Designed miniproteins, single chains, continued (4). Designs and how they scored, part 80

Each design is a single chain, and the fold is of that chain. pLDDT is the mean over its residues in the fold that is shown.

## One batch from the design tools (miniprotein)

Design m14770
Fold by ESMFold2-Fast:
Structure m14770 (fold): chain A 85 residues (1-85)
Amino acid sequence: MKELEEQKKAAVERIEALTEKLVAVALPELQPELRELGRRAAEAVERYFEAKKAGDEAAKREAEAEMRRAWAEMVALVRESLAAR
């Protein structure tokens, strides 16, 4: 149980750090959207670990899908930012 809480905290911190790095190199007009997507990814990571702790396989799969979707949207925005420069 304690190990899952530590893993959750570490994963959220990594997503937050990665989001700030992406925001720092993104076009100013895309920064708010990247921050919002990063926040959604962090929330999905938290839900994933809570579902894992509860043994809820359905909720775990839903959280994983949301993490994947948020990440794909962030990658698309970074790609657009690079193409626009």
Scores: mean pLDDT 81

Design m14771
Fold by ESMFold2-Fast:
Structure m14771 (fold): chain A 118 residues (1-118)
Amino acid sequence: SLLEQAIEALKNGDYETAIKLAKEAIESSDDPKVQGLAYFVRGLAYYQLGKLDEAIKDFEKAIELLEKTNDPSLYAEIGLAYNLLSFIYRIRGEFEKADEYLKKGIEYYKKATKPVEL
C-alpha cells in the first residue's frame, strides 16, 4: 500500500519520499486508521527535517483520527505523537502545553498493548 511505502521511505531516511507517499495515502483513503497513520508518518518525516510547524499540524491531525478509531493497537503511535508534540513545545518554551502532552503520551504508553508498529 501507499502507507507501507511511506513507512519504508521513513525508515530509510528518505523523508521527502515519505512525505509525498503519506500525502497520497491520505488523499486515496477514507479509512481514519490509514489517514491517521499517514499523518503520523508525514509528521515524523517533517520532524526529522526540522519542519516543526508542519510536524505539529500532522501530529495533531494523526491523534484526532487515531483516537476516533477506538483501536487499542494504535495506543503506542498516539502516545509517541503526544510525546513528540511535548518535546517540540518544550523547545519553544511552552512548558505547560508540553507537560499536558507528556502526561497524555505517558497514559497512552501505559495502556498500549504492543509497541509502535512502524
Scores: mean pLDDT 90

Design m14772
Fold by ESMFold2-Fast:
Structure m14772 (fold): chain A 73 residues (1-73)
Amino acid sequence: MPSTEELLAKMSELSLAEMDELIRQLMATLPAEQQQAFAKRVLQIYLDYYEGKLTEEEVKARLIEVVRETLAA
């Protein structure tokens, strides 16, 4: 039986565009207050990427982490 870790590892195979679509769909299912917190975390990751502080692969890893924490809550 696949663990949560194995399922989340599959998400790392997605493109950034596919990841963005997945997290956008997830965010739309959350209550408005939780959407704000989720969106702020995602925006900070993208801001770090645009400032050259993170690589594309690091952005993907951070997005997976945010999704993992959101699904665990």
Scores: mean pLDDT 74

Design m14773
Fold by ESMFold2-Fast:
Structure m14773 (fold): chain A 74 residues (1-74)
Amino acid sequence: DEVKEAIKYISEVSGQKDFEANYEKFKKNNKKEDVEKAEEALILGVKLHKKLESGELTEEEVREVEQKLLEKVK
């Protein structure tokens, strides 16, 4: 499950052990469509972060992905 892997990655990278619990609370209190959009953005954000760490992404590519994320979350 890409969502679970993304949540685990963020928890490990940020050092915030409460992240998974906070996200479960978000799922409980929000509409399914909003949760689905957040999950898509989260997966894409993790992929972007990994590519930034490896140096595979240019600043231009980062800006393009940010714009697409803003469109999907709205």
Scores: mean pLDDT 71

Design m14774
Fold by ESMFold2-Fast:
Structure m14774 (fold): chain A 93 residues (1-93)
Amino acid sequence: MDKFLEKVISKLPKEALKEFYEILKEGIQNKNVDEAIDKLVELARKVGAYGLEAVFESLRRAPLTDEQRLAFLKKLLEIIEKVAKKNYPELLK
């Protein structure tokens, strides 16, 4: 999963990467997991990242606890921060 996510995220346009970052930070901070996942699905669809859309739809439909979904969002945030720092150092200021 992690290598797949890094590869797909690395191909996202700069503006989409920033929007994913903001959605994840807000969702994690406010613990609004369902709203965050909905916004992630919509953004993935909007930017044509259909692999990410499928992952987020699977996360939404899976019989997981909010804690498990939150853990996934935190993992995704770490991957986005890693990619952004490497490719666009000033993006997340």
Scores: mean pLDDT 81

Design m14775
Fold by ESMFold2-Fast:
Structure m14775 (fold): chain A 90 residues (1-90)
Amino acid sequence: SLVIEKVIKLLRETAEKIKGKTPEESLKILKEMIKEIQKIAETEASDEDKEIINDIITLLETLLQNAKRFKYSSEEILKWIEDLIEQIEE
C-alpha cells in the first residue's frame, strides 16, 4: 500500500532526526511523528490500511511510554524504531 509506504518513510525520516539528539528531544520528535501518523490514518488511509496503521500507532505509543518510564537513551529509541521498520517491511 502507498499509504503504508508513506508511514514507513516517515518512520525512517524520524529515525534520522533522532540521531544525535538528547533523550528529551527524541521523545518530542517521537510524539510529533505519532501525531503525523494518526493524521495519515484519518485523512489518507483505507479501512484496511487504518487497521495496520493503528497497530503501528499502538506500538509507537508503547515505545513512548516505556522510553519515559525506563529513561531510554536516544540510541535505544532509535534502535526500537529501526526494529519496528524491519518488522513492518517483513
Scores: mean pLDDT 87

Design m14776
Fold by ESMFold2-Fast:
Structure m14776 (fold): chain A 82 residues (1-82)
Amino acid sequence: DKDKLIQELLNQADELFKKAKDLEKRAEELLNQGKEDANTLSKEDGDVMVRANNGMADLLKKLAEENRKKGEDLLAKAKELS
């Protein structure tokens, strides 16, 4: 059933885009919290906090981009089947 296949691809794409958005939000929250925390610390401690949070945020953004790309690929397949 072509319509069922299209719907499954659309549902999978939607879930991947939701995961990407959640990962991006977590990265943004981590960076914002890290900046706020760093402003209340010594420069040395603040720099450590910022570096750690930047590393984690970069990882989360990379995972978000991977999920977004997979979602786009599934949308392209759904469109091709339509």
Scores: mean pLDDT 83

Design m14777
Fold by ESMFold2-Fast:
Structure m14777 (fold): chain A 100 residues (1-100)
Amino acid sequence: SVKEVALERLKKRVEEAMKQLEKDPNNAIAEADLLLFLEEFPDSPLAEKAKEFLEKHIAEHGENPLAYYIVAGFYFAIGDEEKAEEYYEKGRKLEEELKP
């Protein structure tokens, strides 16, 4: 059905965005696609999968400030303002420590 086709396309879009971010943690287009999905569908089962992906992403790229900003963006999208601020500050602090 049209609904099943739309849901399958949405799932593939989210999975492709996560795959692109694994290849390049600085991919702004993939980041924007993932965050827009999470803002529109915060309670979906795919949002939980995206959360697991982002926790893995920050664990693998903990030295990259942009990984923290992506996680902060995720928490803003799902309405967790406190965690969004926490991860934003972690990224900002790391960015300052890396500047000469």
Scores: mean pLDDT 72

Design m14778
Fold by ESMFold2-Fast:
Structure m14778 (fold): chain A 95 residues (1-95)
Amino acid sequence: SEKEKLAKEILEKVDEAEKKKDVTLNEKFEETVLGLYEAAAEFNFDLFKNASAENIEAAAKELEKVIIPLARIKSKRADEIVEKFKEKLKELAGL
C-alpha cells in the first residue's frame, strides 16, 4: 500500500504536467515517472520506515541511475524530479 500511495502521487504529478501543455516535456516526464514507478515498485519500502537521511540519499542516487538512461534526460529537470521523489521518501520515513 505504501507503493500504491507513492504511485498515486507520481501519477498526480504527471496529470499536473499534462495540464501545463508542454508536450515534449510531458512525454519525457511520463517516461521518467514510469521509470521511477518501476524502480519504486522493486524497492523494499519497509526500509523507509526506519530510513536515515543517508539511506534516502542512497535510494535517490539509485533512482537517478535508472531515470537518466530510461528517459534519456541529462538536464536540470532530472535533478528536480529526483529531489521531489526524495521529499516524498522523507515524508514516508517520517523525516
Scores: mean pLDDT 56

Design m14779
Fold by ESMFold2-Fast:
Structure m14779 (fold): chain A 72 residues (1-72)
Amino acid sequence: MEGLKKAIEEYQKFVEEARQRLAELLSKPELTDEEIKELSRVVGRLFAAGEITGEEAVKLLKPAIDKIIEKS
């Protein structure tokens, strides 16, 4: 079915784009609130897709977690 093949192609594109955007966000010395939300979504999606481990996800989210704790 056409939809399944398209979904596989979109999945591969999503993983590549997500990894590229993740690298860009992690290269920044400070993240805005919007970038923190984007980082959390990208990492969460990669974890849900099985592309990263839970330990890797926690390490990648550490800057966002630290900012949430500081604001709380």
Scores: mean pLDDT 74

Design m14780
Fold by ESMFold2-Fast:
Structure m14780 (fold): chain A 92 residues (1-92)
Amino acid sequence: VVSAARALIKEAKKHVEEAKKLANSGTDLDKAREHIESARKLAEGARKAAENALQDPKYADEGKQLMEEIDKVEKDIDETRKLLNEKEASKA
């Protein structure tokens, strides 16, 4: 349901924010990588749930909003992964 997708998106966003914080501080980069992988898996789950919602006319509009949020989360994951790689290279 829409609620499940929203919960997954919210959790993915938390993981991304935590990964960004860790990457920027240069501490626990391994934990930052774990957060990014968790966020990616959560975003994948949310996308599937949102796609299912799009198939139901009653939830189609909410499904579209969820897909838009997921797209933003996925881009944020990619940017954070790039930052993490740069931080790891600089730290080494």
Scores: mean pLDDT 80

Design m14781
Fold by ESMFold2-Fast:
Structure m14781 (fold): chain A 58 residues (1-58)
Amino acid sequence: SLKEQLEKEIAELRKERLQLTLDYANHRDDPEKYAELRARIREISKRIEDLQNKLKEL
């Protein structure tokens, strides 16, 4: 079902965000990489929020 597909995608994005958060913590001495990882984390967080909103509308 669409609900199961959305829940699976949210779970996968949460795992990706966790991995990026760990990478972010390890790159404090590289400002370019640090900014890139931070931007990616924000992007994934926004996508998770959008998918959660779609799930609520089902």
Scores: mean pLDDT 82

Design m14782
Fold by ESMFold2-Fast:
Structure m14782 (fold): chain A 74 residues (1-74)
Amino acid sequence: EPSLAEVMAEYDARLVELGKRLETASPEEQRALLEEMIAWTDEVLARARKLGAPPWVIAGLEQRRDLLRQTLAA
């Protein structure tokens, strides 16, 4: 079972990768990438909760998910 630090490091690395792809993506591809980022953040949130992440880590992930959802809705 990975540690919380490993989970968060994987999360950050994946978001950087997806963010780089977003820079050159078409509008349709940008939508798909944002949906993938939201789904990934939800998965990381569930994993962080199971690992007993402190409330500020959970709050940070929830805020990031909400921001991604707002971006997709715009």
Scores: mean pLDDT 82

Design m14783
Fold by ESMFold2-Fast:
Structure m14783 (fold): chain A 91 residues (1-91)
Amino acid sequence: DLSKKSIPELFKYYLDKAENKPEELTPQDVEDALALLNFFANAGIFPPGSKELAEKVAEIVKKLKLTPEQKKVFNVYFNRLKEAGLIDEIP
């Protein structure tokens, strides 16, 4: 149950999954990981591995079949991460 994980445990969960099992990431997993990274962007503090997670999620998104509505939501998250310097371009 992901709702019982602490913020550091959630971060590690998504980072490990993006690195080791990227094919198992659903659009919902990607949205949740992006929301977590945006939480850190708003706090102005990124834990180690945040850039790596953002870059891996951006690559995974390129391979997902997203609806236009999902693309719009994800673009808002990626724009914020680009403004924070975590990624160079929006996927």
Scores: mean pLDDT 80

Design m14784
Fold by ESMFold2-Fast:
Structure m14784 (fold): chain A 67 residues (1-67)
Amino acid sequence: SLEERLIAAQDRVGELVRRHPGSPLARRAVELYQRAVDAFAAGNYEETQKLLDELERVIREAEAALA
């Protein structure tokens, strides 16, 4: 579900920010997460899915680069 994806993304973004404050990739992940939350709150579920897809790609890139 979109809710499960948002929860999983929140945990991963939070971990990136906690470990790597000031990282441009962590900042990008926060921006995308906030946009996904805003889209979900607005009831725009298609936009939420697109933003989550982009966010999950950025998270994977950040986790590989910053691990």
Scores: mean pLDDT 87

Design m14785
Fold by ESMFold2-Fast:
Structure m14785 (fold): chain A 87 residues (1-87)
Amino acid sequence: SESEELLREAIDIVAEAVGELEDLELQALGSMAIMSLSVALLTPISVEAARRILELARELAEALRAGDLEKARELTKEIARLANEAA
């Protein structure tokens, strides 16, 4: 479905950013976001919610690359919240 394609794109974006990192805490935050998104793939989710998650995933990737730990932490929490609400 379109929502599954958007969630897979979100996973790919975060995974690419995590692969570029040397900081273990930032890697852990990105990995937690990927786990939340992977669980969301197992549940029905609206296209609108999936698009919002993709937007947050793009912001998370930028925060991870910038080394912004506080922003990465908040975005990871928000992604987990939306993914859990979709479950």
Scores: mean pLDDT 86

Design m14786
Fold by ESMFold2-Fast:
Structure m14786 (fold): chain A 71 residues (1-71)
Amino acid sequence: MTLTLSDELAKLVGGKRELSLSELLELFGENLKARKFRAPSLDGTYIDPVTGEVFSSLGDLFSHFGSHVTE
């Protein structure tokens, strides 16, 4: 399955606009480890580095990011 990313999400994950689902999940894992999606010093809190919005769960963050991804 190939997904097309919005311009903003593509910039966030290294500039690729088309990724397989597996590649996107791997990049999300790397970005979480690099704390691009996680607010520093806050347990269980995540940020959208594109908009700066704060989410209390990864599921909420990914649901929001669904607007940046098309099949």
Scores: mean pLDDT 62

Design m14787
Fold by ESMFold2-Fast:
Structure m14787 (fold): chain A 74 residues (1-74)
Amino acid sequence: SAEVEAIKAEFEAKAEEIIAKFKAGELSKDQALKLLGEEGTRAMEELRRLKASGADIYSLIELTSKYEEEILAL
């Protein structure tokens, strides 16, 4: 649904902002991971409220893992 795609897009935009701040030295690695986890939790709760499909939930989990791995690799 358009609402599900909007939630995922907002999460991705926030994740990219967190990574940009980490690369700029504005956030420590621990702070970046904490903020990413908080944004992932918010997005997950919004998807659950909308009764999103298991595929949509899994897609968000994969997206969160992708950004977590990017931070850990830096």
Scores: mean pLDDT 88

Design m14788
Fold by ESMFold2-Fast:
Structure m14788 (fold): chain A 86 residues (1-86)
Amino acid sequence: MANKVTLELVFSSKDGTVHVLFLLPNGKYVLVTMPERPLPEIARDIQRLYDALNESLEAFKAEAERLGVDYQILDENEYKALLEKL
């Protein structure tokens, strides 16, 4: 079975961008940046990305490209820096 991915943080920037942070089983974080949309669409996108990450990183990349969302892979130090920046 795929290891459990954790939804760590969801926050909105003042410029209307939504950021979603996932914690991978390997201790890496995935930060997804997406434009603000209606809540049901954002929730569905988050669910799809979460499901894909639980399958594989490759499945996640494919879903991110399909949804047209940006992403970056962060370590714990980068996550701490991000949390301080917002």
Scores: mean pLDDT 77

Design m14789
Fold by ESMFold2-Fast:
Structure m14789 (fold): chain A 87 residues (1-87)
Amino acid sequence: SLEEEIEKKLRSTVGKSNVSIEIEKDGETYFSFSLSALGPGGKASLTEEGVELLIKETKEDLKKLEEIKKKLEEAKKNKEDPSKAKV
């Protein structure tokens, strides 16, 4: 699943200073995420706890995006104003 692939890639970034995650399908980028951990002198690394928190936040954001996507699909089917899906 997409969640499992993202989690696996994020876990591999422990101890890295730069993170670039791209999930490609059929030559198109499906998901892209980049994060730079910069300390004094440009030497910083991602902690295990920081990566675990990032995984948790990413899973929560994915759930929110899935709910928004479902609402937008229902709005399109019912010819409702898609602006009602925005705050």
Scores: mean pLDDT 64

Design m14790
Fold by ESMFold2-Fast:
Structure m14790 (fold): chain A 64 residues (1-64)
Amino acid sequence: SLEEIEALIKQANELEAAGRALEAARVYEQLDEKMEQDPAVRQAYEEYRAKHGLGPRGVKVEKN
């Protein structure tokens, strides 16, 4: 469901913001599978990341 997808997006975002990139990547892997199944999920994911100023899927923790 979209509610489940939103929860996964939020979890990935929180992990990424905390610098836990490897754990975030695990959640992104689950999101990828769902996005392949439903294009509406992909759009919601991209909008969420853009709105919150996050990098694209698979982004590393970048140093200055």
Scores: mean pLDDT 68

Design m14791
Fold by ESMFold2-Fast:
Structure m14791 (fold): chain A 107 residues (1-107)
Amino acid sequence: SSKKVAELLKKATELAKKGGSAEDVRKTIEEAAKLSTAEDKDIVEEGLSEINNAVSKSSAEVQEGAAEGFDYGGKLNKETSFYYGASSGLNRMAASSKRIEEESKKK
């Protein structure tokens, strides 16, 4: 259902914005990816853009969780898997940089 895909992607964005756990963000993205179909292309592209913006401002842990959820979606061999896979690569690099900064401040 396109409505359920949109709701799950929006939920992942809200979890990232409100300090939800990395695991909850990951699981919500994985659920959206499993349900995504070719008809959901525009919903997925827009929803992933919103999640990417939210996790860029979140902790490294939350952004790593999102990257893992996107990586899962990229491996499903669905028509939408390209969008999930692209988001995985971008967020994995950003999270690694952010993790180094967070660990340097924990001193």
Scores: mean pLDDT 85

Design m14792
Fold by ESMFold2-Fast:
Structure m14792 (fold): chain A 92 residues (1-92)
Amino acid sequence: MEEELKRLREEIERLIEELKEAIDAGDEEKIKELGARLTELMQELYELTPEEKREEVLKELTEKMRELLEYMAKKYGVDQSVLEKVREEEEK
């Protein structure tokens, strides 16, 4: 059981590294694919974690996601207000 959680954490770390490389390369398709896979593994890790440790794991996963978003924002200089405008135009 602990081995499964360790394996998932190792896969998540590897995907984060691959995702950073894809972000550096500007490979949008690979970013989408790796991002979806990362989300899936993070959810699986959370679900397999004992309830008493879920809060700790959720904080850990939230921090990793925040780091990735900051990395992407730095690389592309994307303003959050630009994303909001794109969403608003799609609804119009």
Scores: mean pLDDT 74

Design m14793
Fold by ESMFold2-Fast:
Structure m14793 (fold): chain A 72 residues (1-72)
Amino acid sequence: MLEKVRELAKRVKELADKLVELDPSLKEAAEKTKKDAEELVRLAEKDPSLAPLAIEGLERAIEELEKLIKEL
């Protein structure tokens, strides 16, 4: 589970960076999204029972980022 949390967080970072490349005005929002993803990884590493919750949060973040990129 923790490996999946890290993989999803990496995907969030990749999508957030792509979003900034397409629209630099979104840099602040993208930085916040990356920090939120990093915090979810940290929480899951400290308490593995939170890994399913972290996965759900990261999957939602990925869906939101992909939607924004599609609209650009």
Scores: mean pLDDT 84

Design m14794
Fold by ESMFold2-Fast:
Structure m14794 (fold): chain A 69 residues (1-69)
Amino acid sequence: MPFQLSASEQQGLATIKSLVPPAAAEDDSLLAATFTAQAIREIGSGSPHIPSSVEIAKRTAEELKSRGL
């Protein structure tokens, strides 16, 4: 199902695309799904630090790199 991104999600996705290789940046569905999973993980952790969309995007990029992407 096509997923409609909000302005903040589009900014987060653009940040991820700037941090990953171009080949990985072409898969918007993979990037969006990984970003959402990371956002759920960060917010669901109950941390007193509330991460911004940019911080979640950076952690998403690091997660993708750790997976060999």
Scores: mean pLDDT 62

Design m14795
Fold by ESMFold2-Fast:
Structure m14795 (fold): chain A 60 residues (1-60)
Amino acid sequence: SMAELQERMEEISDELVRTSVELARAKKAGAAPDVIAELQEKIIELSRQLQELMREARAG
């Protein structure tokens, strides 16, 4: 349903915001390059998931 799609989009959006904040903090703290890379990869994957959900919403 559209309501379930909206809920999933909100969940992914919230996770994207939290991960972006974590990435900013990790960079300022001088975290290891692998930690920064993992957070960047997570943001890319969450963005991809959000795009997929938006595509589903448009197809309905």
Scores: mean pLDDT 87

Design m14796
Fold by ESMFold2-Fast:
Structure m14796 (fold): chain A 76 residues (1-76)
Amino acid sequence: SVVLSAPKSVKVGEPLTVTVSGATLPVTITLKSDNMDFTVTSTSPTFTVVPVDKGDLTITATDTDGNTATVVVKVS
């Protein structure tokens, strides 16, 4: 099973490290906020995001086997 680890909160413009465990690489990462909706493919179990919006940042990871995990980070 896929597990996403991320801080529960971060400030806008501050780097946030996301860790994916239990995933079959590569993983597809989807990032959603009020002004952000993009997808990236990662061959690394860790990646860094710098939020551009205050509010909720929803991060979803889908692995090669179709397993998914979602986490919501509060951006202030």
Scores: mean pLDDT 82

Design m14797
Fold by ESMFold2-Fast:
Structure m14797 (fold): chain A 76 residues (1-76)
Amino acid sequence: MPTPQSVQQFIDQEIAKLTAARNRSTDPVVQKILGDTIDRLRALAADPNATMADAASVVTAGAIRAMAESKEPFRI
């Protein structure tokens, strides 16, 4: 079964935000962290057991990590 529609929509919106943030960043470490977070969200989108909490946890962990490693102003 595909992921529930509401979880899928949330994941799609967050991937779009993270992709925009990655494209604005010139820091390769931040770009890698955001890319890894996007890949994890795509994996959740394919998981029929994925929940909104799982998606939110991946986004939050990725955002915290990107902000901690960022050498430039960064906003999620």
Scores: mean pLDDT 76

Design m14798
Fold by ESMFold2-Fast:
Structure m14798 (fold): chain A 59 residues (1-59)
Amino acid sequence: MSKEAWEEFDKAVQELSEKAARDGQVSLDEFREIAEKMKNEEAKEHMLKLVDNAEADRA
């Protein structure tokens, strides 16, 4: 991924971890919502791939 993609991805992960600290948990649906809002296509695809892999491992 490009430097911009990594920066956007890291920011999204930080926002999700902050929400987890406040709410005690973050669902995979919330990860998907953040991914759908991402402007950088590479960062979005990377996040969605991680969510898909996590769902597959859980199923």
Scores: mean pLDDT 76

Design m14799
Fold by ESMFold2-Fast:
Structure m14799 (fold): chain A 102 residues (1-102)
Amino acid sequence: MQETLDALAEAAEVLAQGFREEAERYKDTNPEVAKLLEEAAKHLEQFARAMRAGDVQAASDHLEKAAEYVEKAASLVDGPERQAYRDAAEFLRRMAETARAL
């Protein structure tokens, strides 16, 4: 169990870094999108901490908040990036439901 929780936490930390890199791309062109992606990254980091602590309910709640921030970012971008962020938010919501079932 602990090895699985640690692996999921590490995966979330990698995803958080990805959102921070995306936020950096938007800092000059769309600071609002940058801020929303940074907030999503923070919640993914909180998910990782909750998973390592075995608190699957708190972990699920943080994934739902991360998804909300990514969906807000999607509403502020156009084209393929909008669909990519919507898909990412849906993926995070499915992960939240999975974590809650653990």
Scores: mean pLDDT 84

Design m14800
Fold by ESMFold2-Fast:
Structure m14800 (fold): chain A 88 residues (1-88)
Amino acid sequence: ADLKAEVAAIAKKYNVKETTIAEQIEAVVRGEAGSTQLGQGSLHPDVRKAARDIVRDRLNAGKSKASIEAEVRAAFGLPADYKYTPEL
């Protein structure tokens, strides 16, 4: 499945920006979104679940965390060294 197409479908369904979903996917990869309980914000629970499902499916397919981060950044035109603000 194409990551960009999956994210676009979720963004349209929940009326959320694609970049917001990309940031959430990278947060899940880093273990931040599911472990800290900080920075939960107003993001829809189903969007957070979809981001977790995207990461889990890729890990189950044998992809590394670094590979998933690179795929997200490439799909959305973010620079490889892009630094997300740590939402605590």
Scores: mean pLDDT 68

Design m14801
Fold by ESMFold2-Fast:
Structure m14801 (fold): chain A 86 residues (1-86)
Amino acid sequence: EKKKRTEEGIKKLEEAAERYRAQGNDVAADVLERGIEIVKKLGITSDEAVENFIKAAEYEAAGDLSKAASYFTAGQLILVGDQIEE
């Protein structure tokens, strides 16, 4: 059920982005939207990749740009791994 897992992951990221926009935190929402674009382009995700993108947004919201970048990069690398495992 790769497609269903990817759709569920996108939904989790979209819900998190909506919550940040509702709080007026557009920068954190933008981090999540970038993650969604990558997931849609690759056509696959995992709960681990989604968790890393959410953590990246949390650190961006907290002003920790270094940790935000690290978690975003980790999410991207996990997605590449997820795609290779197919």
Scores: mean pLDDT 79

Design m14802
Fold by ESMFold2-Fast:
Structure m14802 (fold): chain A 82 residues (1-82)
Amino acid sequence: SAEEEARKRAVELATEAARRETGAVAEELSAGLDAGDEAAEARAREAALRVADRLEEAAAAEKDPLLKAALLEEAERARAEA
């Protein structure tokens, strides 16, 4: 169904955004940027918020109402996990 396709696409986009942000945090930590546990946790929270922001931007540009709704749902989940 169109709803199932939209949900699958939104999950794929959310997974891609999460991988990108996780990779960026890992690179910053491996570069030796004086990351104590608190700094690492703060960067992880900022990364989760950036995932939510990316999904909200994608939703704003999306003309398909089913995909737009699915993207906003994934953005809300990412924001709640931050």
Scores: mean pLDDT 76

Design m14803
Fold by ESMFold2-Fast:
Structure m14803 (fold): chain A 107 residues (1-107)
Amino acid sequence: SLLEKAEELYNKIVELAKKIRELDPSLQPLVDKLVEIVRKMIEMLKNDSIDPEELQKLAEEAFKVADELLDKARSLGNPEIVKLAEEIRKLVEELIQLAIDYFNKKK
């Protein structure tokens, strides 16, 4: 259930990242980096081998990249890209909270 929800959030992030790349290819490095960070979190959940230090590091990197993406989107002045970046930021926050909840359930 928690893993299924995490995979659904990841798939939504991937779809939004694809839309951002199609609208502005200059954002591809940031969205690709974010997708890779959240993919690593999903793999950690799937393998049932959650390292709390690695999870914390991935969470911090994901927030940093999501914030960089949102800032760059705002500087470009395209409101559609800004909305997509805001949605990604929210989904990243939900995924991180879900990963923390999953880890706490395993203790």
Scores: mean pLDDT 84

Design m14804
Fold by ESMFold2-Fast:
Structure m14804 (fold): chain A 61 residues (1-61)
Amino acid sequence: SELEELEKVAEKFFKESFLSQARKKGLELYPDDKDKRDDYVKKSLDFYNNLLKKEKELLQK
């Protein structure tokens, strides 16, 4: 459906925007430590994915 297409576009945009902000914050916190920056971004993404999973579980009755 048209709504499903819009949802996919919104999800992709929001995820990319979130990751961009996570990378910026990681660089501020760990300017000289690539491993810590990568870990920060990974943890941020895991947090985001867990929120989406919980939201889908609540919406699926």
Scores: mean pLDDT 79

